# Designs tried in a protein design run: designed miniproteins, single chains, continued (4). Part 4

Each design is a single chain, and the fold is of that chain. pLDDT is the mean over its residues in the fold that is shown.

## One batch from the design tools (miniprotein)

Design m12106
Fold by ESMFold2-Fast:
Structure m12106 (fold): chain A 96 residues (1-96)
Amino acid sequence: MPTPLEITKIDIIARAKGIKSITEETVKNLKLPSKEDIEKAYEEALARLDAGTAELNKTLTPAQQAQWDTWRKEEREILEKAKNEILKEVEAAPVP
């Protein structure tokens, strides 16, 4: 049975879809020529996630904010893992 919480969850998912796109685009584009560029892309992605979270928190209850924080932590872990893997590849790659 639909509840007001379920309606809000649909809105959160719709907004989270945009934030998740930031993670996916960042991971896709992390094969940059230098470690500094990779780290900058990672920091920019984290800043975008934080900005998106701040906007969502303006409309969410504390309980909904806690649920969103869980998903945000998962997205941060995905970004950190991708960054670390690409950095290892850049370190191992021969300079053209």
Scores: mean pLDDT 66

Design m12107
Fold by ESMFold2-Fast:
Structure m12107 (fold): chain A 79 residues (1-79)
Amino acid sequence: TEELIKALKSEDPETVLKAIEELEANPELVDEEAIRALIEASKSEDPKVAQKAQEALTRLAALSEEIAKMLQKVSRELK
C-alpha cells in the first residue's frame, strides 16, 4: 500500500524495519515501487536496515515468481 511505501522511505530506521516486516508478512502488497524502495533500503548506511532489506528481497523473490520477475526488471533498470 501507499502507506507502506512511505514508511520504507522514512528517515526513522525503526519505521523502515517495521515496513519491511509488514511486506514480508503480506507479499501480495509488493509491487515494483515497493521493490525499488526495498533496493534503496538495502543500500542504507544503517547496517540493520540494509541487512533486513537484503534478507526481505531474497525471501520475497523465493516465495513468489511474480516478485522475482519484478526484482529482475527493477534491477535491470537500475544498472
Scores: mean pLDDT 80

Design m12108
Fold by ESMFold2-Fast:
Formats: sequence, structure tokens, C-alpha cells
Structure m12108 (fold): chain A 64 residues (1-64)
Amino acid sequence: MSPELQEEVDLGVGLVALASTLAAARSAGDEKSAKVADELLREAVESGEPVSMEELEKAIEEAK
């Protein structure tokens, strides 16, 4: 695979994970986790940089 294709796949997977986390948090009524996931999703879309699951989990824990 080309490095560019791998980067696009990693970004796509990260965006899906963020969107899924946001949906799950909203369904659970967890406004803090939903806000963190929404902000990270916006930043990932604007920058084109993937967000790791570790960064997402850490940001959610720090927001609590």
C-alpha cells in the first residue's frame, strides 16, 4: 500500500471512532464526553490529522 493511502485509512478510522464515541456519549447522556469527542472530531476534520484512541480517552478522563 502507498503511505498516502495508509494515512487516509488511519484518518478515516479515527474519524469513525470519534463519531461513534460522540454518538455513544450522547445516547448515555454523558455531556462532558460528548463535548470532548465533538471538539476532537472538529479539530481532526480541520487539521486532517488523525486523533489516537489514547488521546481521546485521556481528554475524556481529564474533562471529568
Scores: mean pLDDT 72

Design m12109
Fold by ESMFold2-Fast:
Structure m12109 (fold): chain A 65 residues (1-65)
Amino acid sequence: MEERKKKAEEEVKRLKEKYGLVDVEVSDGEITVTVKEWTLKTIGAVLSVMGVGIEHGFSVKVKLA
């Protein structure tokens, strides 16, 4: 479980830096991503985070800032 969380945290940290997301938080069983607005770039970022969630067995929650 801790190993899965570490891998997910590393991947979402890279996505946060790449796409300029406001915040990305990995908790027990859930990844929360916060975006400023809906653009093609932020939609792509959210889909990428959802991919990380599926791969590592986390649910994904999306918030607008």
Scores: mean pLDDT 77

Design m12110
Fold by ESMFold2-Fast:
Structure m12110 (fold): chain A 86 residues (1-86)
Amino acid sequence: MTKVELTLERDPADPQRVTVTVKVTNLSGEAVVSISVDDQAPLATALVNKDGDEIVHEVTLSSSATIRVTLYTPEGTIVKERVFEV
């Protein structure tokens, strides 16, 4: 079963800057990873095509945020979705 993991790292010089790393494992075939903060438009979208692929993106968070990671097929079918509160 496809697994989605999220790692967050705050910038020591600017704690509002956060590096988001999304790792996908047990993926069969291709999928599109979409990363969104709160209810805003996706910050990053990337195609992944093997187990262990990582998407790294730097975001600015004002205080607290909900990060939504949605994994879907190229045809638009949702494979997995995870929500993280930061």
Scores: mean pLDDT 71

Design m12111
Fold by ESMFold2-Fast:
Structure m12111 (fold): chain A 85 residues (1-85)
Amino acid sequence: MAELERVASPEKVLAVLERLEAAVARYEAAYKATGDPIYKEMAAAARDKRNELINAGTVNAPPTLPQLVIAAEDFLANAEAAAAA
């Protein structure tokens, strides 16, 4: 319980949501600059992850919330690593 609460804490969820919103903006800007459909797809994926977290966090805090946070963190880690390369 304590470990799952740490993964899906309100502070952690808010931080992940902020990072997902930044990722959406970054990918939309890249799409406008390059016209590459990959960036449009990545922006859509980031929006979907954000919406999943918002819905899970606000209704019934299902047992899947920690898994959604982990999935979003993995998505962001890969996106941020690609941007840094």
Scores: mean pLDDT 72

Design m12112
Fold by ESMFold2-Fast:
Structure m12112 (fold): chain A 100 residues (1-100)
Amino acid sequence: DAERERLVEEAVRYLVETMRLLAEKRGVELEDAEIEARARAIVDEALAAGLPAEKLLTLARIRLLLAELDLTMSYVQKKYEVEKKSFEEILKELEEKKKK
């Protein structure tokens, strides 16, 4: 159905736009291709599971809350990696200074 395809595209667009806004608001750098792939996968999995197209937008809103949580966790992980690298660099410099 043309209507079914329209509902699918609306759900995908809703997820893409909202994930972009959340990433920007949280200062998380996500590639457009990754956001689009995640949105499409969510919708495709729902349809494969037998979800009616009319329920896709409701599912998209629920998944948005889960995506916001995932983006928050990604932001924390990036901060942790930056701090870990800084500590490793300091330790390496101290060891090199003691050797010389």
Scores: mean pLDDT 67

Design m12113
Fold by ESMFold2-Fast:
Structure m12113 (fold): chain A 69 residues (1-69)
Amino acid sequence: RFLSDEELEELYRFLLELGFSEELAQKVVDFVKEKGADRTDEVAALLLANGATAAQAEEVGRHLLELLQ
């Protein structure tokens, strides 16, 4: 499922709260906007490739699943 603009803004704020840079947070939001929030494995891979920990990637995946409900 694709997120609304408000949900994408919430995702961006959440990523900044986890300590990601504005550049990485925007890259994740752009990916989710283009590909959908249900692509949690690809979002995790994107985060890990950009230096995120496995725990941070898992937390982002959980947050995306909550936004989809």
Scores: mean pLDDT 79

Design m12114
Fold by ESMFold2-Fast:
Structure m12114 (fold): chain A 79 residues (1-79)
Amino acid sequence: MKYEVVLSSDSKETAEKALEEIVAYLKEKGALVDYRFDGNTARIVFEADSEEEGVKVTKEIAAIAKKTGATVALPMARA
């Protein structure tokens, strides 16, 4: 199942740094599908084999974003 999360920050530099760390994390897990960066926001698409794994990955993404000073919206399941 594919999931989409939206990353946002007050600054482009903070959003970019958060995106880089999240992308590195997802690449390490082999879960990264796609991502796009647009100013203060980024959209990240990842895949997980179960809803439990999807929730776990989303929580880790949110933790990385918070550590870098950005926020992440709740995940949206993507067909």
Scores: mean pLDDT 78

Design m12115
Fold by ESMFold2-Fast:
Structure m12115 (fold): chain A 65 residues (1-65)
Amino acid sequence: SKKEKIKELIKEFIEKELGATPTEETIDEIVELLLDEKELDKIIERIKNLGYKELAEKIRELVLS
């Protein structure tokens, strides 16, 4: 499902870039925020500003598909 793909993407990012192992609860909270239409553009812009343009585009594509 779309939600599962977004969870996988977020988990991989946190593990590879931040060197942390996120809990399922943390991943679920992040995914819920990304699926909120009011918050999506704001979160995407923040991710791009942190230098992760590729991640931002993948998240946007998955949420809007």
Scores: mean pLDDT 78

Design m12116
Fold by ESMFold2-Fast:
Structure m12116 (fold): chain A 107 residues (1-107)
Amino acid sequence: SEMKEKEEVLEAMIEEAKELVENDDTIESLVAALRKLIAVYIEAKKLGLEKIAKKAEEEIKEVLERLQKKDPSKLVELIEETLGIKVDENTSVDEIMKKIIEKINEI
């Protein structure tokens, strides 16, 4: 089934993002993982794949928490450049996550 093949590809992309962070916990790897997970979340929402969307959401939150601990200014820059969302270094991960979900649902 074409839908089953798309589900398998999106789940594989989530695992690839997790491996990026597990193999090299650097700012560069976290940024790459975040971009990949956001792309998966957008596609899963468009396809109505709510289970995969939830998995991507959980992994996005984990990557955001790690990135905020390592370099909060880089996180602010990345969120603004990638999604056009304005946040600051004092914005909580939960609030950033809320803004990401709201922005993606507007598309």
Scores: mean pLDDT 84

Design m12117
Fold by ESMFold2-Fast:
Structure m12117 (fold): chain A 105 residues (1-105)
Amino acid sequence: MDSKWIEWAKKESERILKLMEEGAPEEQVLAEVKRFLSLTDIAARIDVMNKDYETAIKLYEIARETLEKVLEWAKKNPNASEEFIKRLEYGLEYVKERIEEIKKL
């Protein structure tokens, strides 16, 4: 079953990546990533409560792919702070752990 939340997550991912291409400040990119992760986490947790594990995994995989692309961009940016990169790495590890946890259900 395809969730409207999957469509939302894909659109939001594209919007965040576009902000990076347009040279948005790291604080803005980080704020948008945090909002995206928070909303994706809430949506995926609701899917888990409804036993829709496939949709929950798809949502976290979109978040994972988005974070991997943002992190790759950040590592190539000479103006990116070490703290910004570290915070992105923490978010990526969280998403990976959530995917593995759901796979055990």
Scores: mean pLDDT 84

Design m12118
Fold by ESMFold2-Fast:
Structure m12118 (fold): chain A 70 residues (1-70)
Amino acid sequence: SRGAAIFARVRALLEGGRDEEAALLLVSSDLSTLTPAQLDALIALVRGSEGLSEAERAALVALLRQAKAA
């Protein structure tokens, strides 16, 4: 699944402290392919990211919430 591949890569980047690469991948990816559970997991990881600014975290959480609502 394309969604499972995107989720696995973003999760690995965030868990590895590669937060800016994770942000770029999220912005450039079709998040509609992710499950609600995967989107919730990524929201938690983004919120916990110390490598992202407060503005970047807020923007990515909003993006993930929008994908979950669709």
Scores: mean pLDDT 85

Design m12119
Fold by ESMFold2-Fast:
Structure m12119 (fold): chain A 55 residues (1-55)
Amino acid sequence: MSVIEQVAADLLEAAVSAQRLLIERARAKGKPQSVIEQLEEELRADEAALAELKA
């Protein structure tokens, strides 16, 4: 794994963690389901990108 790949993985992992917290907070605040679904879609895309980098 290159240094660039490691940095990209670390940044995506941090983004995924932050997105999970945002989704939990959005649910706790009673945000519309459409907003939660959009956040979940973004999370899935970043998780897929992270998995690709780790492969």
Scores: mean pLDDT 81

Design m12120
Fold by ESMFold2-Fast:
Structure m12120 (fold): chain A 77 residues (1-77)
Amino acid sequence: EPSAEEVLEVLREELRRAGFSDEAIDAAVEMARHALSKGVPVELAVRMAAGTAGQIDGRPGSVANEVARRALERLRE
């Protein structure tokens, strides 16, 4: 099972690869860290965080969903 730090690292990498701003990446990672610390499942924390990044950068929900999908696929490997 992935550690919280592994989840946050993968999420940060996928957001950066998708061209999100440093502001959006930092906010998303902190959202995910907070959610994981409260026992939110990894899938939900990653989806919420990607959505937050999308809101900050004004990106379509489809872009946020694709980032979440890629991050979750990497965490299964």
Scores: mean pLDDT 87

Design m12121
Fold by ESMFold2-Fast:
Structure m12121 (fold): chain A 84 residues (1-84)
Amino acid sequence: MKLSVSTELPSLGWRVKAEVSEDGRGRVELTSLETGGTLRLEARLVDGELVVESEEVEGLSEEERKQAEEVAKKILTGLARQLQ
């Protein structure tokens, strides 16, 4: 089974596409609503811990990248908890 979310977080300035599967694989794409810059992050949930496998960044500042990484990890962890 897969959980997916496609939404905008205007207060945080991001458009979000995220997916987590029951096999513990997750991916998220954030797009800046202001700049159009993107963060793509792929991760696995191993023994309840989120392990980042790949990260691709385009058009984000260092500060925007850090914010996007924090938002992405929170989204993936939250979706994974819903799968148990």
Scores: mean pLDDT 79

Design m12122
Fold by ESMFold2-Fast:
Structure m12122 (fold): chain A 79 residues (1-79)
Amino acid sequence: MREHSRLAVEHARLAVRYARQGDMESARRHLEEAERLLEKAPESVEALSYVMTAHDALGDKEKAERYREKLAEVERKRG
C-alpha cells in the first residue's frame, strides 16, 4: 500500500504540473498511471486530491467532480 500510495501521488503531481503547462499528452499519461496505482491504494487522500486537480486542469469537469466526491467520502471516513 505505502509504495503504491507514494507512487500514485508522484504521478498525480506530475499530471497536475503537465496539465497546467498545457502538455495534455504527458498529463494524461501520468494521470492514467496515478489512477491505476490508486486502484491498489483507493483511500490515498493526497493522490485523490492531485488526480481531481489534474482532471480540473484538463477540463474533465465530470471526472474531477467524481474524484471530488470520492475525496470527500474518504476524508469523512478518515476523520
Scores: mean pLDDT 81

Design m12123
Fold by ESMFold2-Fast:
Structure m12123 (fold): chain A 59 residues (1-59)
Amino acid sequence: MPKCDSMKLTSEAELLAFAQQCAQYIKSSPEELEAFLRSLHFSDDTIQKVLALVEAAQA
């Protein structure tokens, strides 16, 4: 893809840093993290990526 415009604001590094911060507080309930991200008007695609990064961070 020559442009990749849709990935400018949502990089893996930014999502990982954000997910790690949230994971420390929402580790007890990943569903609460999902609901919180939806409250911030994140898209389902972005929420799925954040949840995957949070789960990976536990490995």
Scores: mean pLDDT 63

Design m12124
Fold by ESMFold2-Fast:
Order: sequence, then C-alpha cells, then structure tokens
Structure m12124 (fold): chain A 98 residues (1-98)
Amino acid sequence: MTDEEIKDELVEAGILDEKEADELVELRKKDPEAADRRLIARAFQKVAGLPEAEAEALADRYLALLREMSRLPKGSPVPDTPEARALRAALAAVREAS
C-alpha cells in the first residue's frame, strides 16, 4: 500500500484524524519504528479506551516483543513475556467492553 492509501484507510476507520494521519506519514519517512509506535499507541487509545500514557507504554512493550520475536527462528511460538501478557490482558478487556 502507498502512504496515501494507508492515511485514507486510517482516517476512514476513525483511528486517526486527517492531521494525525499526515503527521504519521511524515514520521514514517524519518523513523518507521517511531511511526509504528505512534500508530499502535493511538489504536490502543481509540479501540481500548486507554489513557495516552498507558497506551504508549503498551506500544513500547509490543514493539519490544516484536524485536524479540525477530531474533527467533521462523514459526517459533510467542514467548511468555510481560509484554505478551500485557497485550493479552488489553485485548481481553477490549473484547469484554465490545
């Protein structure tokens, strides 16, 4: 997908407003990891209703888990880490709220 297509989809889905989507696209060009962190944190705020600080902390833990997973052989199970447990708890809370 192009950056414009990603921007349009995120705005249409209500995850980001137009200004936030523009800022994300510009950040992604400079620092893709920081852009991913911002998107994940925003998704936790909008979907799970988490405060900004908690959403940012979960985004950091999620990216740490992805970095750890990238060091494992392909097809390895998700490790039982504090990051994985926090993500499972957040997803369970979202499902119960829905």
Scores: mean pLDDT 67

Design m12125
Fold by ESMFold2-Fast:
Structure m12125 (fold): chain A 60 residues (1-60)
Amino acid sequence: PDARAQAMADNARKAALALGLSEEEAEAAGKSVAQSNGDGKRAGEIAREQGFPRAGQLAG
């Protein structure tokens, strides 16, 4: 992903941790946003498929 997508992914991970999600869910949120290139709906689907529905709600 480009630098913008990586920054969005880092912000999603930090937001998840601030909301009290686990480190695994925070990483899933960041990874999903990075893989979706900022598309929230796609990021939510990726996180849900990997078994992290709370990360999916945060990402999309």
Scores: mean pLDDT 72

Design m12126
Fold by ESMFold2-Fast:
Structure m12126 (fold): chain A 111 residues (1-111)
Amino acid sequence: MLAELVEAVRARPDLLVVLLGPAELALQVAEELRRLGVRLEVDEEELRAASLAGFLIRRAYDLEGRPHVAAAQLVVPASLSPEEGLRLVREALAAMSAATGAEVRIVELEG
């Protein structure tokens, strides 16, 4: 459940969650993330042009040092196949996890 993933990220500063899928599912997820109080900005044109689209969700801090959950838009360019893009994302996130000790979860969006 998306709400359970958001609450897991809220509780854990070491957890990164990446949601990836078709643009229409990514747009639906953006609306649900907003309802759950996640801070994000969405470029719908960029999402729709992507071969895969989604969000990297993490715990962040405001200027007063208060924790919140934030999401950054993630797009795989149309020049890459979805399979190639997913492979590169998995490799990049595995390298980040190895370098930082962060736990990274990749969730593929399905209808």
Scores: mean pLDDT 82

Design m12127
Fold by ESMFold2-Fast:
Structure m12127 (fold): chain A 88 residues (1-88)
Amino acid sequence: SLQELIDKLIELGKKLLEETSDPLVKTAGKLILDTAEKLRSGKATEFELEVDLGLLEIIRGVLKLIGAPQEVLDLLEEAIDLIREIIK
C-alpha cells in the first residue's frame, strides 16, 4: 500500500540522519523525509517527485565518488527505488 511505502521512506530517511554526521548524507535524509511528508499530505505533484528523485540521484553519485560507506549508498538506492515505484 502507499502508506507502507511512505512508512518505509520515513524509516530510510531517519536511518540516513542517524548513520553519519556527513552534511551531504544529512541533506539526502532530510530530502527523503520531505518527500515522504509530501506524499503523506497528498500535496506532491509528479513533477516535484521527479525533481526530488533527480536530486537524490545526484547526491548518490557524488557520495559514491567520494567513497561514502556502502550502507549509506544502499539506503539511498532503496529510497530512490521506493519513490520510483510510487510515481509509476
Scores: mean pLDDT 84

Design m12128
Fold by ESMFold2-Fast:
Structure m12128 (fold): chain A 94 residues (1-94)
Amino acid sequence: MTVTVTVDTEVAGRGARLALERLADETGVKVGPMERLPSGKYRLSLTGPIEATDTAIGRVEVDGKLYTVGVTAERNESGQLVGRVAVVPPVALA
C-alpha cells in the first residue's frame, strides 16, 4: 500500500519527511525521497504495511526558525491511507 503526501513548501516537505521516517521506523514501511513536482509543490511517498491512525512529528530548521510538522495517517473505507499535514507556526532560534 502506498500513501502520497503533497505539500506547498520545502519546509513542510522536509518536516513531513522526518515525521514519516519516524513512522516508517516503527512500522517497517519505506519512505521515498522528497520529490519536487513540476508545479513547484513537494511530494513524499510511504510504501509498505502500516497501521491506520498513526501520527508522527518532524522538526526542521530553516533560516534560524524551527518548524514543527505533524503527519497523521488514517485508513479509509476502501483501504487507502489518507495523510494530513499540519505545520505549526515557526519558533525563532535566536
Scores: mean pLDDT 64

Design m12129
Fold by ESMFold2-Fast:
Structure m12129 (fold): chain A 102 residues (1-102)
Amino acid sequence: MPKLTPEQIAERVAGDLSTLSSGEAIVLVKTALELKLYDLIEKIVEQHKDSTDIDLLLTLIWVALELKKYDLAKELLQRLLSLETDPDLIALLQALLQNLES
């Protein structure tokens, strides 16, 4: 996948992060995690947690778990469960949500 340049990161941070496409948000949040830009990760997650994009929500859940932000991971899992139609994946997501509640 294409990595963002430092100039592209600076441009996106200076702009409105809510205008990012799902693909751009995924690339930016992964790059921010690699660079340990935790404040930027929090801004991206907050602005995109209501997304309808399954791949973006899965990426944000993974990032929240890596940062040990379990309450945020629960919110994102509940959002993903409301959008998911695959019964096997729903069962896995429900099991993960229950584990985070314990």
Scores: mean pLDDT 74

Design m12130
Fold by ESMFold2-Fast:
Structure m12130 (fold): chain A 80 residues (1-80)
Amino acid sequence: MKAEELARKARERVLQADTPDEAVEIAKSILDEVKDFDVETIREVMRAILEALAEKGFDPDTIREVAALGMEKIEEAEKK
C-alpha cells in the first residue's frame, strides 16, 4: 500500500472516533499496523492521525498522547 493511501485511511478511521479514549485506541491500532513500514510512511500516517484529531476538536492532552506513541514507533523504525 502506498504511504499516501495509508495516511488517507488512517485519517478516515480517526475521524470516526467519538471519544478521546476511542481515538487513542484507533491511533494505537493504526500505528501497530504500520510499524514495520519505512520511517517516511510512519511519519505520513502519524501526521494524518494528528491532523484528524485536531480537525475533530480533541483536546491537546489527547493529541499529545497520540504524538508520543507515534514518536516511539518512528524511533523504533529508525533503529531497524
Scores: mean pLDDT 81

Design m12131
Fold by ESMFold2-Fast:
Order: structure tokens, then sequence, then C-alpha cells
Structure m12131 (fold): chain A 73 residues (1-73)
């Protein structure tokens, strides 16, 4: 859990840190923290859209897919 705690602190300190969000999602999934992994992925999609890396439509589609995964779990 130490690595997860560090990543959560990093995201809290810098909420726009895409690398930290991606690492948090990946590590949370590895540790079975599926809800945390989904939330981190949703946040990363929002950051990507805000930075103009992906379109608003692409972000909406990705968020809908993540919400469907959460609802099915």
Amino acid sequence: MEELERLREEVERDPENLEALEELARKAHELGELELALEARKRAVEVLARQGVISEEEAAEALALLDAQRAAA
C-alpha cells in the first residue's frame, strides 16, 4: 500500500499530473483497488481533455465506458 499512498499524495498535491494519475490507476488495478483505478482513469481522461490532448467527444466516450465498467462491477 505504500506506493499507492505515495501516488495518492502526488495526485492530491498536483491534480493535473497525468503521469501520477496513470500510475495510480495502474497500481490500484494491480492491487485489486478497482474503484480507485476507475476514478484515477476518469480523472486522467478529464485532464487530457482539459489540456486538449483528446477531444471533448473522445473524453465523453471514454468516461461513459468507464462508468459502464463501474456499474457492471
Scores: mean pLDDT 78

Design m12132
Fold by ESMFold2-Fast:
Structure m12132 (fold): chain A 65 residues (1-65)
Amino acid sequence: SELQKQLQEDLKKMEELAIPEVEVELKDGKFYVKAKGVDPDMAALMAAVLKTLAKKEGLREVVAV
């Protein structure tokens, strides 16, 4: 689907950039994400990927902390 293609492209872009240390936890249909020392561009890309994954898995919320 178009969502899967978008996710694959975003993941390839993340592989070209420095991989940040990220912790992800799923509770009651919400993703809780912790990332340290992440540049704004990387943070935006990570948020886009997580939002796409949340929609694919039927989840509605992504929370960055």
Scores: mean pLDDT 61

Design m12133
Fold by ESMFold2-Fast:
Structure m12133 (fold): chain A 111 residues (1-111)
Amino acid sequence: DDLEGAKFLAYMEARRLLTQVEETALKKAEDLGLSPEEIEEVRKYVDEARRKAMEAIEQKLNELKSIPEVDEFLRKVREAADEAIKKIENATSPEEIKKALDDFVKRVEEI
């Protein structure tokens, strides 16, 4: 229950949130009836988005100096993930899924 423990729990929760964004994007691609080639493009885009978001999360968590800062950071990551999931669920094209993922990465990087 020290700062390092709080950072580890925040990291694990962030990973869970990114998995929800990933699963939502891939399910939406399937639900839209995209071709195997288009689904593979979305999958690659999801993989890159997850990588960029996790790198930003890891870097930011390392800079935080108090538990309240970790809690506030995680709250903002959760808000970004919730917004991304909502945008993906409302997507009507692979381009809209990709845009929602780009907006998500940018929002995480701007925290």
Scores: mean pLDDT 90

Design m12134
Fold by ESMFold2-Fast:
Structure m12134 (fold): chain A 87 residues (1-87)
Amino acid sequence: MEEKAREVARVIREAIGPIAAATAKHDPQLAQSVKRILEQAAETAERGEVDIALTLLHILNAISKIAGYEDEAALLQEAVDRAEEIV
């Protein structure tokens, strides 16, 4: 379980840069907030709270879709799909 938790955290961390970069192109302030939330999700996964970390990713993905941020939503969906394959 701890090994899977670390793999999920790694997947989330790998997604932070691309998602933050996509968001920063239209909203640099929102990009910093998204980066912070994703960093918290990765830390939560490392603590073994994988279900909570995945819930945070699903919430961000839903918000991105509602806001019409298609690039961010696609990157978040990819991160969710990769993380769910691990658990």
Scores: mean pLDDT 83

Design m12135
Fold by ESMFold2-Fast:
Structure m12135 (fold): chain A 64 residues (1-64)
Amino acid sequence: DVEALMLEGGRAARAGDWAAAVELYRRAVELDPTNRIARHALAEALERLAEVDPSARAEAERAR
């Protein structure tokens, strides 16, 4: 469920695994596209990932 995905995404983010955090938060947004917290978490994780992978930048801007 969304809560479990958010918890796992938060763990990945705290571990510095931004790619895993993006995948988990993306799944949370897919389950509940109106969840503002999940959308914000996805956007932040994508911004962090874009620091090491420029291809993630466009998706980060769209996730806002």
Scores: mean pLDDT 76

Design m12136
Fold by ESMFold2-Fast:
Structure m12136 (fold): chain A 60 residues (1-60)
Amino acid sequence: MSDEELKKFVETLMGAKVVEITEESITVELPSGKKITIPKSELEELYELSKEAFEEALKE
């Protein structure tokens, strides 16, 4: 998955802003001002699960 796709997915999922993207992780800033670093591998797994659920939810 591309960095731009991961950025859009994370910003949509968490309502957060992507602050930094590395080879292994993405750092996001929550609306509360807290920063969280998430491994790209975990985001890719979550994206695959969410993609199917979103496709089913938007089927109609």
Scores: mean pLDDT 74

Design m12137
Fold by ESMFold2-Fast:
Parts: structure tokens; C-alpha cells; sequence
Structure m12137 (fold): chain A 89 residues (1-89)
């Protein structure tokens, strides 16, 4: 169970980073700005990952509950990035 949760969190982190990178590439942001945003997103995901794993251990969360939390985290990050890009235009 714990290994399964860690795997799901790792896969979700990778997918979220790929989705953010795609949004930045489509928006035509500079290489320097892209690196800065990707670093901030990576740090935010690392913090979220640790907290989700700790909650899953402490509260004995199901895989479905973990997935719902991850989906909310991804949506939040993507919404922040989209809002940033919209306000820049």
C-alpha cells in the first residue's frame, strides 16, 4: 500500500510538471522564465508530495482519496500558472 501510494504520487508529480512545461512552451515564455517557473512548481510539488505521503501513513488514506488530493493539487498549480500567463498577456 505505502509503495503503491508513493508510486502514484511520483507519477502524478511527473505528469503535473509535463503539463506545466507544455503550457509554458505553448505560451512562448523565455527559457529563463520557464526555468524559474518550473523550479517553483517542482518545489511546490515536493512539499505537497511529502505532506500527502505523511497524511496517507497517519490517516491510512485509500488510493482513491490520495488521487483526489493529487487532482486538487494539480488543478491548483495549473490554475496559478494559467492565471499568471493570462495576466502577462
Amino acid sequence: MEEEIKKIVDEFQKRTLENVEKLLDEAGVSEDEKKEIMEEVRQSLDIAKQRIIELAKTKNLSIEEVRKILEQVEKGILDVVKDYLKNKR
Scores: mean pLDDT 81

Design m12138
Fold by ESMFold2-Fast:
Structure m12138 (fold): chain A 87 residues (1-87)
Amino acid sequence: AMERRKRREKLIDEAVEKIKEKYPNLTDEQIEWVRAEIEERLEQLEKMTKPPPYDTPEAKAVEAVLKGNLEEAIKYIEESILERLDM
């Protein structure tokens, strides 16, 4: 449990730093919002018991979380967030 949380926090920190580097004009408030969104989406994905039976980006993200590949799951979440932050 604690080991998983620590790994998740580290991967989220790395994703936030990448977003900050790509979008240096983001405010501290926007950075905190991005972090919260990544954390919330990961929590929602972790609550799913199995991926949908069809091959979609959403199914791939769920499968990655279920396999313990948080880095891959965060990558899918990051891409979605970056599209919304296209400034």
Scores: mean pLDDT 68

Design m12139
Fold by ESMFold2-Fast:
Structure m12139 (fold): chain A 93 residues (1-93)
Amino acid sequence: MLELSDEELDAFTDEYLKLLDRDKDGRISMEELKAILDTLIEKYPENREIMEETLKLFEEADKDKDGYLDRDELKEFVRRLLNEEARRHAELS
């Protein structure tokens, strides 16, 4: 199993924050994520299951249940996304 270093995980977290933090407050809102996922589902409806799974992982990473991920919660979300991707690759290999 490919384990990311803490430094690599931080780099991915920062990239997701830059892409998803529309209001530049250092957090990602569930509404911002939903808007992006809804746009992607409209263009690629075959990916609906993956998009719904992404939303569930976001909800699991939101420890204080305020509908936002701060950087620490986002890092946990990214870690879970990468673990799920690794699981799928193992099943398809």
Scores: mean pLDDT 68

Design m12140
Fold by ESMFold2-Fast:
Structure m12140 (fold): chain A 62 residues (1-62)
Amino acid sequence: MSHRALARYLRSHGAPLSVREVRDMTRELGLTPSELRKAIELLISQGLSGKEAVERLRELFS
């Protein structure tokens, strides 16, 4: 998966991040775009919004 495809996915789930922000997040967390998408999908399946999922991952790996 590309950073652009992940940014599009996040926008459709209420977490509008730029391609740059997605790239920076994958770099900071040490994840591929595919791994980051899977983590966000898991958190959304647990009842979090896309925005909450992004914020949770940033807190856990900061």
Scores: mean pLDDT 81

